Designed miniproteins, single chains, continued (5). Designs and how they scored, part 68

Each design is a single chain, and the fold is of that chain. pLDDT is the mean over its residues in the fold that is shown.

## One batch from the design tools (miniprotein)

Design m18350
Fold by ESMFold2-Fast:
Structure m18350 (fold): chain A 101 residues (1-101)
Amino acid sequence: AIDKVVEYGREEARRRMREALETGEPLDAAAMRAVKAARDYGVNELGLPEEAATLAAAAGVALGLAEVGLEEGLLTPEQAARVRADAEAALAEARRLAEAA
């Protein structure tokens, strides 16, 4: 279940970030909408606890943003690696919360 939320968040972030770059929407606003969509998917469709779904959604979105950021030259490889490390830490906590529920 956690992996499905991460994948959903990653795909949503990639799509919404590209839309934001075309429309001039702030990237923070696009990211927040992606986290909400992935979190709602995890809670409503997969039955995950809200905290676990939120952390998994944030991790997936962060990974998607890092991918597009590298592709568009907005992030250096070092900056993308830091985002990925933070996302992995959030994902570990999401898995722990899902197992506790």
Scores: mean pLDDT 83

Design m18351
Fold by ESMFold2-Fast:
Structure m18351 (fold): chain A 97 residues (1-97)
Amino acid sequence: MKLSESEVEFLTALKKALEELGVLDEKEREGITRSIETRELLDLPLFRALQHAIDAGVSVEELAKLVVKHSGGKFTFKEAYAAVKSLYELAKRMLGE
């Protein structure tokens, strides 16, 4: 799946946010980095990283605030919150059971 410029910028900010929280393991970091570099989404590393954030008790609000911080003003809190919430629900659905 080919990523838009906006999706690559979001994944870059999300990766930095997850790194700051200490919830991103080596394999997930590599998978997300490859998705950014190739502009093609590897969904499993992304969903696993998000599930680690959920398991660590990171709220949608906390992660959204960090995405805004690492976005350099490219995303509003409302945009980041909506995206993070959607991704959290997808991660739970795909990996939760």
Scores: mean pLDDT 83

Design m18352
Fold by ESMFold2-Fast:
Structure m18352 (fold): chain A 54 residues (1-54)
Amino acid sequence: MSLEEIRKKVKEELGDLANDVTIKPSTVDGEYDITGSNPEAVSRAKEIVKKLLS
């Protein structure tokens, strides 16, 4: 799954909250770093990404 596909899914699930989230590839293959200024949005984005990668 591409980074763009992951970002699109997070945007679809979170709507405007996705604007407070930054997703980038981690130093570990197959993992992503999810950061942002809104802890709730970051937490929800982490759950979405975890489900997509499971």
Scores: mean pLDDT 78

Design m18353
Fold by ESMFold2-Fast:
Structure m18353 (fold): chain A 118 residues (1-118)
Amino acid sequence: MNEEDLLRAIGELTGLPTSAVRELARMFGLDTEELGHLLALLEAARANDSAAIEAALRAMLGEDTSPGEDISERQLRVVTAAAVLRYAEAGLYDAAVAYAEFMGMSEEEIARLRELFA
């Protein structure tokens, strides 16, 4: 799946325009592989399938990575993006923004999130 297909799939899943998903991907610094991990995690969470969520997280973190010790900054960005998008999907835009602020996003990035959810 190419980047445009991933952005469209995430947009369809979350109810956001593809342009808004693309801007979120830019803000979080997500590449095509990370967008793939994000989509898989969002689909698993939407299905409320704990086994699928676990499988998606394992795929993202890698089987040979020690849990909780070696989570990369890139993997943390994907998890943060997934949480923000899950709040947005639920119509909880203020909670999505508050979570992004709590996770240390810049004031400029937070202002941009508010515009995307307006």
Scores: mean pLDDT 72

Design m18354
Fold by ESMFold2-Fast:
Formats: structure tokens, C-alpha cells, sequence
Structure m18354 (fold): chain A 77 residues (1-77)
């Protein structure tokens, strides 16, 4: 179900933050894409905001920043 998929995405995101922080930007971006595809704009915004915070901390590549900016534009369309 949609709820089960979103729950697994959230679990994976939290796991990455705790155990594999180097993967957190990529996991947050993937989580945002899944949330947008499922029509959950509020959840997508939260993941996009998390990814932006990580980028501002220098924990993501310039390519990741571009992807997050594209996702924000899609969310606000």
C-alpha cells in the first residue's frame, strides 16, 4: 500500500541518518521522489528540506543540489 511504502522509505531514511550518514542526501532525494510520485506533497517537502539542510552542511555533491532544486520546482508547480 501507499502507507506501507512511505513507512519503509522513512525507515530507510532514518537508518541512513543513524548508520550511513554519507548516504543520507541520496536517500532523502530518493524518498522525496517516491513521495512526489505517490502524491504526498507534504512528505516530499519534508524530505526536500532535509536534503537541502545536508547540502548546506557540505554533505552532498553539486549534482545533488541541482536534483533537489528540480524537485522543489516540481513540488511548487
Amino acid sequence: SKEELLKKVEEGFKYALENRPELAPTVAISAARVALALGDKEKARKYIDYAMELIEQGKASPEAREEVERLRAELDA
Scores: mean pLDDT 81

Design m18355
Fold by ESMFold2-Fast:
Structure m18355 (fold): chain A 93 residues (1-93)
Amino acid sequence: STQDIRRGISRAIGLLSGAAVLARVMDRRGVPFQDIQQRVLSLVDQAIDSSRNDPLSQQIILQTRQQIQQSQTVDQMVSILRQTVLQLQGLLS
């Protein structure tokens, strides 16, 4: 249903927003980039699963996963995550 799709997208937004905050906190605490990236990818994978009922949002998050995997800095990962959140919020408008 439309409500199930909206709930899935809202959960994905929460997971990706949380990943951006967590990445910054881990970076400030001196956690190595590769460990931060692995934790972020885990949350992105959960967001992909939460969006399973909407092919469009799932495709957006799959593209985000590729960009995160290719990122070299926390700033790049946070920028990618924030842009993805804005795109997903647009789908709920």
Scores: mean pLDDT 92

Design m18356
Fold by ESMFold2-Fast:
Structure m18356 (fold): chain A 80 residues (1-80)
Amino acid sequence: SKEEILKALEKLREISLMIADGEPKEKVLEEVRKMKESMSGEVKKILEEMLKELEKAKTREEMAEVVEKAGTKLQELLLE
């Protein structure tokens, strides 16, 4: 639903702030896993792809880029 997509976008903003604040990668991954479990359909699929990319990210900058990419996909889904 549109409301679920908007909630996901707000949660991604919170995750971006965690990354910017230097929170451990493991805590970022845990928050994404919790977020994913509360979502369904295409939103959950986007978050699953984001989680896999975050697990491969080696720097804070790479993690931020992964989150930005997921945000773009969610925004595109919102416009459908």
Scores: mean pLDDT 85

Design m18357
Fold by ESMFold2-Fast:
Structure m18357 (fold): chain A 77 residues (1-77)
Amino acid sequence: VDKELLEEEVRLSMALMFLSIGKLLASRGDNEGAIEAYREAARLAEEIAAESKDEEIKKEAEKLKEEAERNIRKLEE
C-alpha cells in the first residue's frame, strides 16, 4: 500500500464526512454550522484534487468540491 495514496483516501473520506455533517446540519436548520462543514469539505476536496495523481480520486474530489460549493451557495442566499 502506497502511503501517499492511503493518505489521499483518508482525506477524501474526511471530506465526505464533512459533506454529510453539512447536510445533516442543514436539515436541522443549522445553516451556519452546515456552511462551515461544507467549507471544510470543499477545502479538503480542493487540496486532494490539486495534489492527487490518481484520476479516480481526483474526479471524486472534484465532484465533492462542486457539491459542497453548491450547497454553500443555496444556504447563503
Scores: mean pLDDT 83

Design m18358
Fold by ESMFold2-Fast:
Structure m18358 (fold): chain A 111 residues (1-111)
Amino acid sequence: MLEYVREALAEAAKALGREDLAEKARNAKTEEEVIEVAREMGELLAGPKAGEAMAEAVRELLNSEEVDSDKMFELIDKVTAADPNNRDLNLFAFLLFSTVARLMAEARRQE
């Protein structure tokens, strides 16, 4: 799980023009470091409430054995509830959680 979240976080940050946070995510070695990058990104996009929502959603994701579409949408909804009209926050959450779900599905298809 940690590797999938780290890669997805890096891809999502890069897509929103934050190469510095993408590099920080790729260099994160612990769950706490990954959670801190997610918090920083959420805070930059939509303020401290969004930062905490991102941190909590990523913590829940790291404690999950599987991420299906239902779990993905649950996590997206939890984050976007912090600022529902913020397009960048909505895009970031969607990219992050959908990429994790995709990477998990791909890993299951490769014996």
Scores: mean pLDDT 81

Design m18359
Fold by ESMFold2-Fast:
Structure m18359 (fold): chain A 98 residues (1-98)
Amino acid sequence: GSEIQKLARELSRLVLELVRAALAGDIEKARELLREIEKLIEELKKLVSDPRIQELLDEILRAGRDLIRAVEEGAPVSTIIGLGLRLIGLAIELERLV
C-alpha cells in the first residue's frame, strides 16, 4: 500500500486502542494514545491535498478529544460507547478514501 494507506491503517489501530482504554477508564493511557493520534493526523495532513480528507482528519481529532473529555468528566458508559463507535466509524471512512 501507499504511505498514506499505511498511516491510515495505523491511525485505525490507535483509535481502537484509545476506545479500549476509554472503556477501561484508563485515562493516562487514553491521553497517551490521543497524543499519538494527533501526531499521525498532522503527518497525514502534510501528505494529502484533498480538502474532504483533511476535514475528515479534523473530525477524527475532534471525536477523539470528545471521547477523552467524556471519560475525564465521568460520563455514563453508554455515552463513552457512542463516542467510541463514532470515532471508529470515522477512521474506517478514512481508510476507504485513501
Scores: mean pLDDT 89

Design m18360
Fold by ESMFold2-Fast:
Structure m18360 (fold): chain A 87 residues (1-87)
Amino acid sequence: RERVEELLERLRELAEEARRAHEAKDWETAARLLEEGARVLEELAELAAELAELLGLDPEELRRLLERAAEALREQAEKLRRLAEEA
């Protein structure tokens, strides 16, 4: 439970930092922060049973959702990284 709470707090911090980087048009930093967020989501997917118990969800469905969210963040990070190279 404590590890899940730590990861959720870290994800929130990364989201705030990524938003600030985006507002500053620092696409390279925003991309790195999204990749870090994807890693946190992957770790939460490994703890999906604990998180599902807290949320009243099916652990397999939650794990799949977290894995898809991590992939989406990695795809967005790649797009932002390319934007930084073009700028």
Scores: mean pLDDT 81

Design m18361
Fold by ESMFold2-Fast:
Structure m18361 (fold): chain A 88 residues (1-88)
Amino acid sequence: GEQLARDILSRIEAVAEKHGMSPEEFAEVLKRALEDAVTAGLLTPEELRHVSRLLLEKAEEYRRQGKDEMAEAYEEVARFAEELARRL
């Protein structure tokens, strides 16, 4: 559900911050986690679209802070989530 999507995002953000993960590495890890969750039947197309919207909201927040590279990473994952939703 929505809570699982938020938990995945929160956990990956925490790991990225703890290990000094680059925006590019963060995007790749999050894409893999979303693809794995879809393969396991844990995320529906509707939930993936919700994830995409949440990621775009976070990207806008990062752009307002001048963190353009991080914003681009979130935008990339948002597009990936939308593409996964279209494939299902």
Scores: mean pLDDT 81

Design m18362
Fold by ESMFold2-Fast:
Structure m18362 (fold): chain A 63 residues (1-63)
Amino acid sequence: SLITDPLVREALERMISYLKQGKYDKALRIASGVLPQSTVDRIKALIDSGKVDDAIALLQSLI
């Protein structure tokens, strides 16, 4: 795991939960506050392409 901060881990878990619920705007709002812009752009591109499971896998790889 590249992330040792418990608050960042909790934010990632909340983003994954929102993605599973189809609440993409809420997930991206959290992402913009805790992740680099390049990572946020990748997540947005995956969501826009209908690859929500790939976006979830990307976030899980950071935990």
Scores: mean pLDDT 84

Design m18363
Fold by ESMFold2-Fast:
Structure m18363 (fold): chain A 94 residues (1-94)
Amino acid sequence: HMDEYKKKAKEIIKKAEEILNEVRRLFAQRDQLSPEARELAVKAAEYASKAINYALQALDDPEKMEEYVNKAIEYTKKAEEYLKKARDLFEQQK
């Protein structure tokens, strides 16, 4: 069971890093990014960072691995949700 959670933690880190890269690309177009879209992108980055932190904690703590992986999954979903909202607003403003 530990191997599945360890694999999931590593997958979450990769996914959250991808979200952070997409947020960075949105901020590269700062002159076209509305304050509302910027706020949503900041939330996406915040939740992605929390997901990485919980995934790293899961890899270091076998007793709480399941708890930390579940938290990392929760924050990854929130990061994806806010990134989608930020991107949708940005596309509507073009």
Scores: mean pLDDT 84

Design m18364
Fold by ESMFold2-Fast:
Parts: C-alpha cells; sequence; structure tokens
Structure m18364 (fold): chain A 80 residues (1-80)
C-alpha cells in the first residue's frame, strides 16, 4: 500500500537524520537527550500506526507521522 511505503520512507529518513546527529555529537548528555527524543518519536509513531490499523485512515496516519518527524527533527537540532 502506497501510504505504508511513504510512512516507511519518512521513518527511514528520520532515523538517518538522527543517526547523523548522534555521530557528530561527542557530548554524552546531548547524546542521551537525542536518544530520548528518538525513543519518544518511535513511541508516538507506533501509537499512530495502531490507530491507523483500527480506523483504516491511512491518509490521516501518514500526515500525523510526517508532522511527528518534522517536530522531532526540530527538537533534535535544538539539542545538538
Amino acid sequence: MSYKEEEDKIIKEYQEFAGELLDKITDPEKKKKLAEENKKFVEKVNEVIEETEKTGDWKAGLEKIKKLAEESKKKMEEIA
């Protein structure tokens, strides 16, 4: 399904972004905060996926995941 493929792409791009930031940061405290933000993102994405499976509204799920990725990336940049 195209919506699931797009969700997977967004999650992959987010994880690549997070990985690059973690690789650049040497401060252990900042690394911990970045890891915590990544964990929160994963938890929120899982909630959206569960809701989407229940409702069948794949379009709404995709839009929520896009917003979560954008917001989490901004928070990670502020931590870095």
Scores: mean pLDDT 83

Design m18365
Fold by ESMFold2-Fast:
Structure m18365 (fold): chain A 106 residues (1-106)
Amino acid sequence: MELWRRLEEALKPLTGKPGEEPSEEQVEKARKLFIETYKEATEEELKRTIELLRKAGLDKLAELLEEAYKQGLSPEEIADRIEKEFGPRALVELAAALIKAKLEAE
């Protein structure tokens, strides 16, 4: 899929500037990438995403993702909740972690 190439390119800007406020365009791109990647994600990739978030010190974000997955929430509902509770930067960080987990799984 063309998705894999786009995920690799998207990961670099999401991980390249820690601490900067993401632009509205970056947030929208992160949201779309998260939704597309989450729909195709295996249980193993989701567990790896949770581990990556915890290693980054994002424990509350990891907990929300884990509970949302258990509840069967749509990726759109998960993205909305994360933006509402943690802000747009958390959605960018989540998208980056999920993309990294998928790339590591091959």
Scores: mean pLDDT 73

Design m18366
Fold by ESMFold2-Fast:
Structure m18366 (fold): chain A 81 residues (1-81)
Amino acid sequence: GKKVAIVAKDAPELVRLAAEMFLSQPETEKVIIIDAGSTDGTAELAEELAKKHPKIEFYRAENLEEALKLAKEEKPDFLLV
């Protein structure tokens, strides 16, 4: 299956829509959401999505550089920034 990494910064609705879109694809094995230090509830939304969906994993990063490093280490088929 396909692995997707999403790097998120202050964009809760985009994170929700992207996660829903990828989960709707039959080839999607895993969606990894990495928060890059959001302050608007984006990280909390991503954490709740991960609790509700077995295919979603959530990680927190301090900044965009750390989030991108973590995303690349996952070796995703798709990287959304």
Scores: mean pLDDT 85

Design m18367
Fold by ESMFold2-Fast:
Structure m18367 (fold): chain A 92 residues (1-92)
Amino acid sequence: STMEEALEQAEKDIEEYVKLIEEGKAKSASLEERLRAMTKGEEPELREVSPKEAVEELIEWLKYQKEASDNPELQEFYEKLIKKLEEILKKL
């Protein structure tokens, strides 16, 4: 399943992102910037933020994507990622 492959890749990407956050090298974009970029077909403009802010902004973006999706598999995908990020946030 392409969705199962996407889940596995996203989990690996989160693990790599967590390592960068732990090193204090977090970059992120606000929900507003991610929405602007999405509407223009552009990549969001990233800025240097605290590790906590980076995780909080990613959780907010994933919650938006979950609510905007009518696909149950995508909703479950985002929910799993959100839960994993919330556990990381507790350790920061």
Scores: mean pLDDT 78

Design m18368
Fold by ESMFold2-Fast:
Structure m18368 (fold): chain A 105 residues (1-105)
Amino acid sequence: GLTREELDAYLAQTEKTFDAQAAKLLAEGKTTEEQVRLARELLARARAADDTLTAWRQLLAAIAALHGKVTREEALAIANGDEEALRKVAELAGESLEEVLRALA
């Protein structure tokens, strides 16, 4: 399963590439300023989380929001561990999110 060390590595990589990815997705019309703002908030919550499962859920919600795949309400449901919301995001985001979801299951 995903370790805290693996989580911290993914979180650091997401933080490092965030501004460049956000700029690209906004330019391509694949996300909105509101979704980028939500993703940044969720990424900060992932960093602040003291338990690994909560941190992974916040990170998944942040990635989904950044890519314009979810509403604010859907992102918060993912962050709270709603299984239906998690399934919807897995179908939309593809293989990398499925690997993270597999480790959470």
Scores: mean pLDDT 75

Design m18369
Fold by ESMFold2-Fast:
Structure m18369 (fold): chain A 70 residues (1-70)
Amino acid sequence: MTVLSDKTKETMKSIVETAGELVERLGAPEELRKQVEEAAELTKSDNPDDILMGSTLAGKAVMELRRQAE
């Protein structure tokens, strides 16, 4: 749809990196850690759809981690 700027792509990658740090720090289950690792791999792609999907997967993993902590 809209053209993703370089700044937007960098922001999405930063979101995934932050999610990775959170799951590591909080000792998340292997399933959530792997999900965030897959998200990080997707954000290394030049494809905007892959970057967006990676960001979405990382967000879902963080939300699930928060729910399990409660």
Scores: mean pLDDT 76

Design m18370
Fold by ESMFold2-Fast:
Structure m18370 (fold): chain A 69 residues (1-69)
Amino acid sequence: MEEEIDKEIIEKNGPEYLEMRKKIAQLGRELIDKAKKEGKVEEANTVIAEAMRIDDPEKRLKLLEEALK
């Protein structure tokens, strides 16, 4: 998805930043999967939206990890 954007991320921010972005996406998927089993998909979508407002990928990861607890 958005191949040209991914290339720009790698060229400007390095492969570590793209890896962090992929990890954020994985945590988001895990949160949605957990929420589907618990009937809390709406709550999970709200948390993901909050995480997406955070510019710092480390803080974004922390928010998603806390939501998975």
Scores: mean pLDDT 71

Design m18371
Fold by ESMFold2-Fast:
Structure m18371 (fold): chain A 71 residues (1-71)
Amino acid sequence: MDEEYVALAQRLADEAERAAKEGNVIDASSYVLGLATVLAVAKNDPNVSEEAIKRLEELLKRAQDAVDAAE
């Protein structure tokens, strides 16, 4: 469970950072929104650990920082 959420979030963060680097702020923002949704679902799942939630929050922060830097 934890590993699946982290893997999905990692992919979304990587795609957001790539899109932001290319100046595609719309796509980058869409990936950030996707990652925020994954984090919200994980936070409401009692089988997800606090460590996994913290990792998702860190990945979301990285993705948001990349979008902010591209804007």
Scores: mean pLDDT 83

Design m18372
Fold by ESMFold2-Fast:
Structure m18372 (fold): chain A 73 residues (1-73)
Amino acid sequence: SAEREQRLEELAEEIVETLKPLLEGADLSKPGLAEKALQLARMLFPERFADLSEEELEELTRLIGEELKRRLG
């Protein structure tokens, strides 16, 4: 649904904003940066991710990658 997509976009934005100081200077062309960002966010804020399915986590990873390019590229 549109509401779920919007929530995932908001989570991706929040993750990148929170982790931005740790990600400045990172090579955005390297595979796995979005996955690493999600892993770190899940370790720091596990309750934010408790209700997400595996499919939603995959979509969130993609959205994190797009947000990283927007903010750091």
Scores: mean pLDDT 77

Design m18373
Fold by ESMFold2-Fast:
Structure m18373 (fold): chain A 67 residues (1-67)
Amino acid sequence: MIKKLKEEFDKALEEGDLETARKIREELRKEMYRRSKSDFDRGVADVEVAVLDTIIEIKEKELEKKK
């Protein structure tokens, strides 16, 4: 269920648990690709995964600034 995974992803990011966020990102990627039936759908999934990766990178940099 993509909505629940996105909610868990957001919570992991808020708690600074990047390892859990990366695990949820992999589950989201697998679920989105599993639902993709066309090259267009796969392209949309690729963009959504890239957005998640960017969010993780931003959060990682924010956590580094607090050290």
Scores: mean pLDDT 78

Design m18374
Fold by ESMFold2-Fast:
Structure m18374 (fold): chain A 97 residues (1-97)
Amino acid sequence: SDLDYAIEQIERGIELLRKAREYAEQGRLDEALRLATLGLSAIAGFVDVGTVVELLRRLSEARRAGDREKLLEVIDEALELAESVLKSVQTLKEKAS
Protein backbone atom coordinates (compact mmCIF):
# COMPACT_ATOMS: atom_id res chain seq x y z
CA SER A 1 0.00 0.00 0.00
CA ASP A 2 1.01 3.67 -0.32
CA LEU A 3 1.08 3.89 3.50
CA ASP A 4 3.40 0.84 3.78
CA TYR A 5 5.73 2.43 1.22
CA ALA A 6 5.66 5.74 3.14
CA ILE A 7 6.49 3.98 6.44
CA GLU A 8 9.45 2.12 4.84
CA GLN A 9 10.86 5.35 3.32
CA ILE A 10 10.46 7.35 6.56
CA GLU A 11 12.06 4.54 8.64
CA ARG A 12 14.99 4.47 6.17
CA GLY A 13 15.30 8.26 6.55
CA ILE A 14 15.32 7.97 10.36
CA GLU A 15 18.08 5.31 10.28
CA LEU A 16 20.20 7.51 7.96
CA LEU A 17 19.66 10.54 10.24
CA ARG A 18 20.59 8.48 13.34
CA LYS A 19 23.81 7.37 11.61
CA ALA A 20 24.48 11.00 10.61
CA ARG A 21 24.13 11.96 14.29
CA GLU A 22 26.69 9.27 15.29
CA TYR A 23 29.20 10.61 12.72
CA ALA A 24 28.62 14.20 13.89
CA GLU A 25 29.25 13.09 17.52
CA GLN A 26 32.56 11.61 16.30
CA GLY A 27 33.48 14.92 14.59
CA ARG A 28 33.13 13.30 11.15
CA LEU A 29 31.20 16.22 9.69
CA ASP A 30 31.46 15.32 5.96
CA GLU A 31 30.03 11.82 6.58
CA ALA A 32 27.37 13.36 8.87
CA LEU A 33 26.29 15.88 6.18
CA ARG A 34 26.15 13.19 3.45
CA LEU A 35 23.98 10.82 5.54
CA ALA A 36 21.74 13.63 6.88
CA THR A 37 21.16 14.81 3.27
CA LEU A 38 20.23 11.24 2.23
CA GLY A 39 17.94 10.90 5.27
CA LEU A 40 16.12 14.15 4.49
CA SER A 41 15.82 13.09 0.82
CA ALA A 42 14.11 9.84 1.95
CA ILE A 43 11.43 11.79 3.89
CA ALA A 44 11.15 14.77 1.47
CA GLY A 45 7.97 13.42 -0.19
CA PHE A 46 6.15 13.32 3.17
CA VAL A 47 6.97 16.78 4.59
CA ASP A 48 6.64 20.44 3.56
CA VAL A 49 9.14 21.28 0.78
CA GLY A 50 10.10 24.60 2.43
CA THR A 51 10.97 22.81 5.69
CA VAL A 52 13.22 20.26 3.90
CA VAL A 53 14.97 23.01 1.87
CA GLU A 54 15.61 25.06 5.06
CA LEU A 55 17.00 22.03 6.96
CA LEU A 56 19.31 21.19 4.01
CA ARG A 57 20.51 24.82 3.88
CA ARG A 58 21.22 24.85 7.66
CA LEU A 59 23.10 21.50 7.45
CA SER A 60 25.30 22.87 4.64
CA GLU A 61 25.98 26.12 6.56
CA ALA A 62 26.89 24.23 9.77
CA ARG A 63 29.30 22.00 7.81
CA ARG A 64 30.94 25.01 6.06
CA ALA A 65 31.39 26.67 9.48
CA GLY A 66 32.81 23.44 10.97
CA ASP A 67 30.13 23.84 13.66
CA ARG A 68 29.62 20.34 15.10
CA GLU A 69 27.14 21.59 17.75
CA LYS A 70 24.98 23.35 15.13
CA LEU A 71 25.13 20.30 12.81
CA LEU A 72 23.91 18.07 15.70
CA GLU A 73 21.11 20.57 16.46
CA VAL A 74 19.83 20.49 12.86
CA ILE A 75 20.11 16.67 12.67
CA ASP A 76 18.12 16.40 15.94
CA GLU A 77 15.42 18.72 14.49
CA ALA A 78 15.27 16.57 11.33
CA LEU A 79 14.96 13.40 13.48
CA GLU A 80 12.09 14.91 15.52
CA LEU A 81 10.33 15.87 12.26
CA ALA A 82 10.85 12.39 10.72
CA GLU A 83 9.65 10.58 13.88
CA SER A 84 6.56 12.84 14.09
CA VAL A 85 5.69 12.09 10.44
CA LEU A 86 6.25 8.34 11.03
CA LYS A 87 3.80 8.35 13.98
CA SER A 88 1.20 10.23 11.90
CA VAL A 89 1.46 7.77 8.97
CA GLN A 90 1.35 4.74 11.33
CA THR A 91 -1.80 6.17 12.97
CA LEU A 92 -3.44 6.61 9.53
CA LYS A 93 -2.58 2.99 8.66
CA GLU A 94 -4.09 1.69 11.95
CA LYS A 95 -7.34 3.64 11.31
CA ALA A 96 -7.51 2.34 7.70
CA SER A 97 -7.27 -1.29 8.91
Scores: mean pLDDT 89

Design m18375
Fold by ESMFold2-Fast:
Structure m18375 (fold): chain A 74 residues (1-74)
Amino acid sequence: STTYTIDLTLKSGETGTVTITVSSDGSSYTIEASSEEVKEALERGVPRVDAKTAHVEIYDKETGELLATGTVSQ
């Protein structure tokens, strides 16, 4: 299995992490948020990932407001 960690900074200035564990065959994954605030940002937001720089931005689905920024690591 492969684990990816996303280190996020929320609009509030709070920091948190998202851990994504992908099965060895890539067919399934689990997502864990470090806090309720991170979880809410994921539920409200649409992620935009720049794979070249390993950066992620999460935008509110309704307003388009930036909710969080972060980096992806493996």
Scores: mean pLDDT 78

Design m18376
Fold by ESMFold2-Fast:
Structure m18376 (fold): chain A 66 residues (1-66)
Amino acid sequence: SLKDTAQTVLSRLGFNQAAADKLVSMLPPEAQNTDIAVFLLQLGFPQESLTGLLPQEVLQEAEQKV
């Protein structure tokens, strides 16, 4: 699920659970896992930092939307 993906990724990036919950609350209700990747890339996280944290398929889709 979107929430589970956000919590997993943000935890591995060094954020706590509260930060993950806040990020999910800022996303639209129709948001997908790809939208989490887009959001992080737009915040300035390099693609390399997300490689291995998210499926390659999700990262490729996110790059198309950034």
Scores: mean pLDDT 75

Design m18377
Fold by ESMFold2-Fast:
Structure m18377 (fold): chain A 116 residues (1-116)
Amino acid sequence: MKEELTAALERFKDALENLDEAAIAESLARIAELAKTTSQEDFTEAVQSVLEDFINQEITTVFNKLASDPSVSPTRVVGATLALIGHQESILNPKASNAEKVAELELFARFYLSLQ
């Protein structure tokens, strides 16, 4: 169970790095299925272990990319960065349900892809 969840989260991470929309959708579907049978504590630990550093790095990368583009307004740079941080805080929140974390992973992925 925990090993299968970790593998699904790693596939989601790799799919985001490669901007592979189909692989993102497939990994999210598997994560959602595993979330139904995983404890909140184990799910939170797996998500933090696999995704915390990766999400922090990707938010920094997006901020730097948008901030260096003179066609992007400062308001859009700040707004996009804060939105990603908000989703990250919800994903990593130990008090959030597994279903809430899965929904926030989907919202993060969709928003992240829109900024590429």
Scores: mean pLDDT 86

Design m18378
Fold by ESMFold2-Fast:
Structure m18378 (fold): chain A 89 residues (1-89)
Amino acid sequence: MDPEKLIEEARQAIKNDDFEKALKILRELVEKYGDDPRVRAEVLYLKGEIYKKLNDKDVAIALFKEVIENYPEHKELVERAKKDIEELK
């Protein structure tokens, strides 16, 4: 089972505002692939996107900051997180 497929399924669920499905997929990603720092970074970012859509700005910003601070080597994801924080200010 490929984590990239589950990540894409979570992204589609978020795009469709199916947050229950998205959160279930993110839990499965952590359970099966939590040892992979790339998966952990993606899960934090996608949780941030969910809370951003739910207008829970403080929670979304905290999750995006966690991506930037704990996974700085994931440059594309860090840049997305920075843009998302700026949009929420």
Scores: mean pLDDT 86

Design m18379
Fold by ESMFold2-Fast:
Structure m18379 (fold): chain A 69 residues (1-69)
Amino acid sequence: SSMEKKIKELEEESTKKELELRNEVFRELVAENPNASPEELFEALFERLKPKSDELRKEREKEIEKIKK
């Protein structure tokens, strides 16, 4: 159905955005912290990504809800 296809496309788009966001944030952290250990970078990555990932999840849920109605 067109609804299922639209939801799948939204989920795929969301996954791509999350991956791009992760890569962007990691690049920024490496540039900001050139002497940081891998462990410090990963901890900072998850801390910085969480609010952004939560925002993307909220936006995805709103768009899916609109399609289902």
Scores: mean pLDDT 79

Design m18380
Fold by ESMFold2-Fast:
Structure m18380 (fold): chain A 94 residues (1-94)
Amino acid sequence: MSEEEIEREILLALTRMLRSITMQEMSKDSSVSEEKKEEVRKLAEKAIEALEKKDYDEAIKYLRELAKLLKELGYDESAKIAELLAKRVEELKE
C-alpha cells in the first residue's frame, strides 16, 4: 500500500468535510447569493472528482479557485483550509 494512496484518501475525506461544513454554514447565510453558493458547491465537487481520478493538477486548480471564492465571500477559515489542502495535494506529486 503506497503512502500516496493513504494521503489521497485522507485529502478526499478532508475535502468532503470542507464541502459539508461550508455548505451547511452557507445554507444559513442570506448575504451570499444562491448563484455563489452553487459556484462553491461545484468547485468543491470538481476538486473531489479530480482527487478520485488522481488528477492532482486539476484538484490543486479547483481547490485554489475554491479558496479564492471563499475568501471573497468572507469565509476566511474555510478558504485557509482549502489552500492547505491544495498545498498537501502538491506535496503528493513530489
Scores: mean pLDDT 86

Design m18381
Fold by ESMFold2-Fast:
Structure m18381 (fold): chain A 92 residues (1-92)
Amino acid sequence: LVSGRNVSDTTIELELEVPLEAADVVRAALEAVAAADPGVTVEATAEPGRFRVTVVAADHAAASALAARVMLAIKKALDAAGLDVTLGDLPD
């Protein structure tokens, strides 16, 4: 499950909760996106399978587009691993 919120016009926070069997796949996908884009920061939470992702861009449209890219990367990684995980909707 994914929960997201707009912190400001330039910042979106995503909170992801995934089954433990998906946690490594999701972590790898998030780390790859963060390495490719300096606007993406991934924080591990105290709970296994829960991640916080902060997306920072020049404006709301850019932040939303970047958040959508993060979600697409996660979905592609889950599909490649053969995992059926339902993700929530992004804020817009």
Scores: mean pLDDT 75

Design m18382
Fold by ESMFold2-Fast:
Structure m18382 (fold): chain A 82 residues (1-82)
Amino acid sequence: SSEIRENVETIVFSKDPKEVKEALENLGKLDEEKAEEAARLLQLASGQPYQPGLAELIKNKDYEGIKKLLPSLEPKIDAALK
C-alpha cells in the first residue's frame, strides 16, 4: 500500500530521526502479509539482496535483528532509537 511505501521511504531517505522512529513504529503495527511487503520494499530501497526473516523482525520490533540484515540502515536506526 502507499502507506507502507511512505514509511519505508522515510526510514531509508529521511534525515529526521523522529520521522524514522515513527516510521519504524508504524511498520511494527502491520499484520504478517503487510510486514512481508514492507520487508521486500526495505530490501529493494536499501540495495540489499533478498533476506528471509526480515518481516518477522519488523513485526516483533527487533531493531537489532533488522540492523544485522540491513547494515546500511544501522546509522539511521541507531539515531532513531536515541
Scores: mean pLDDT 81

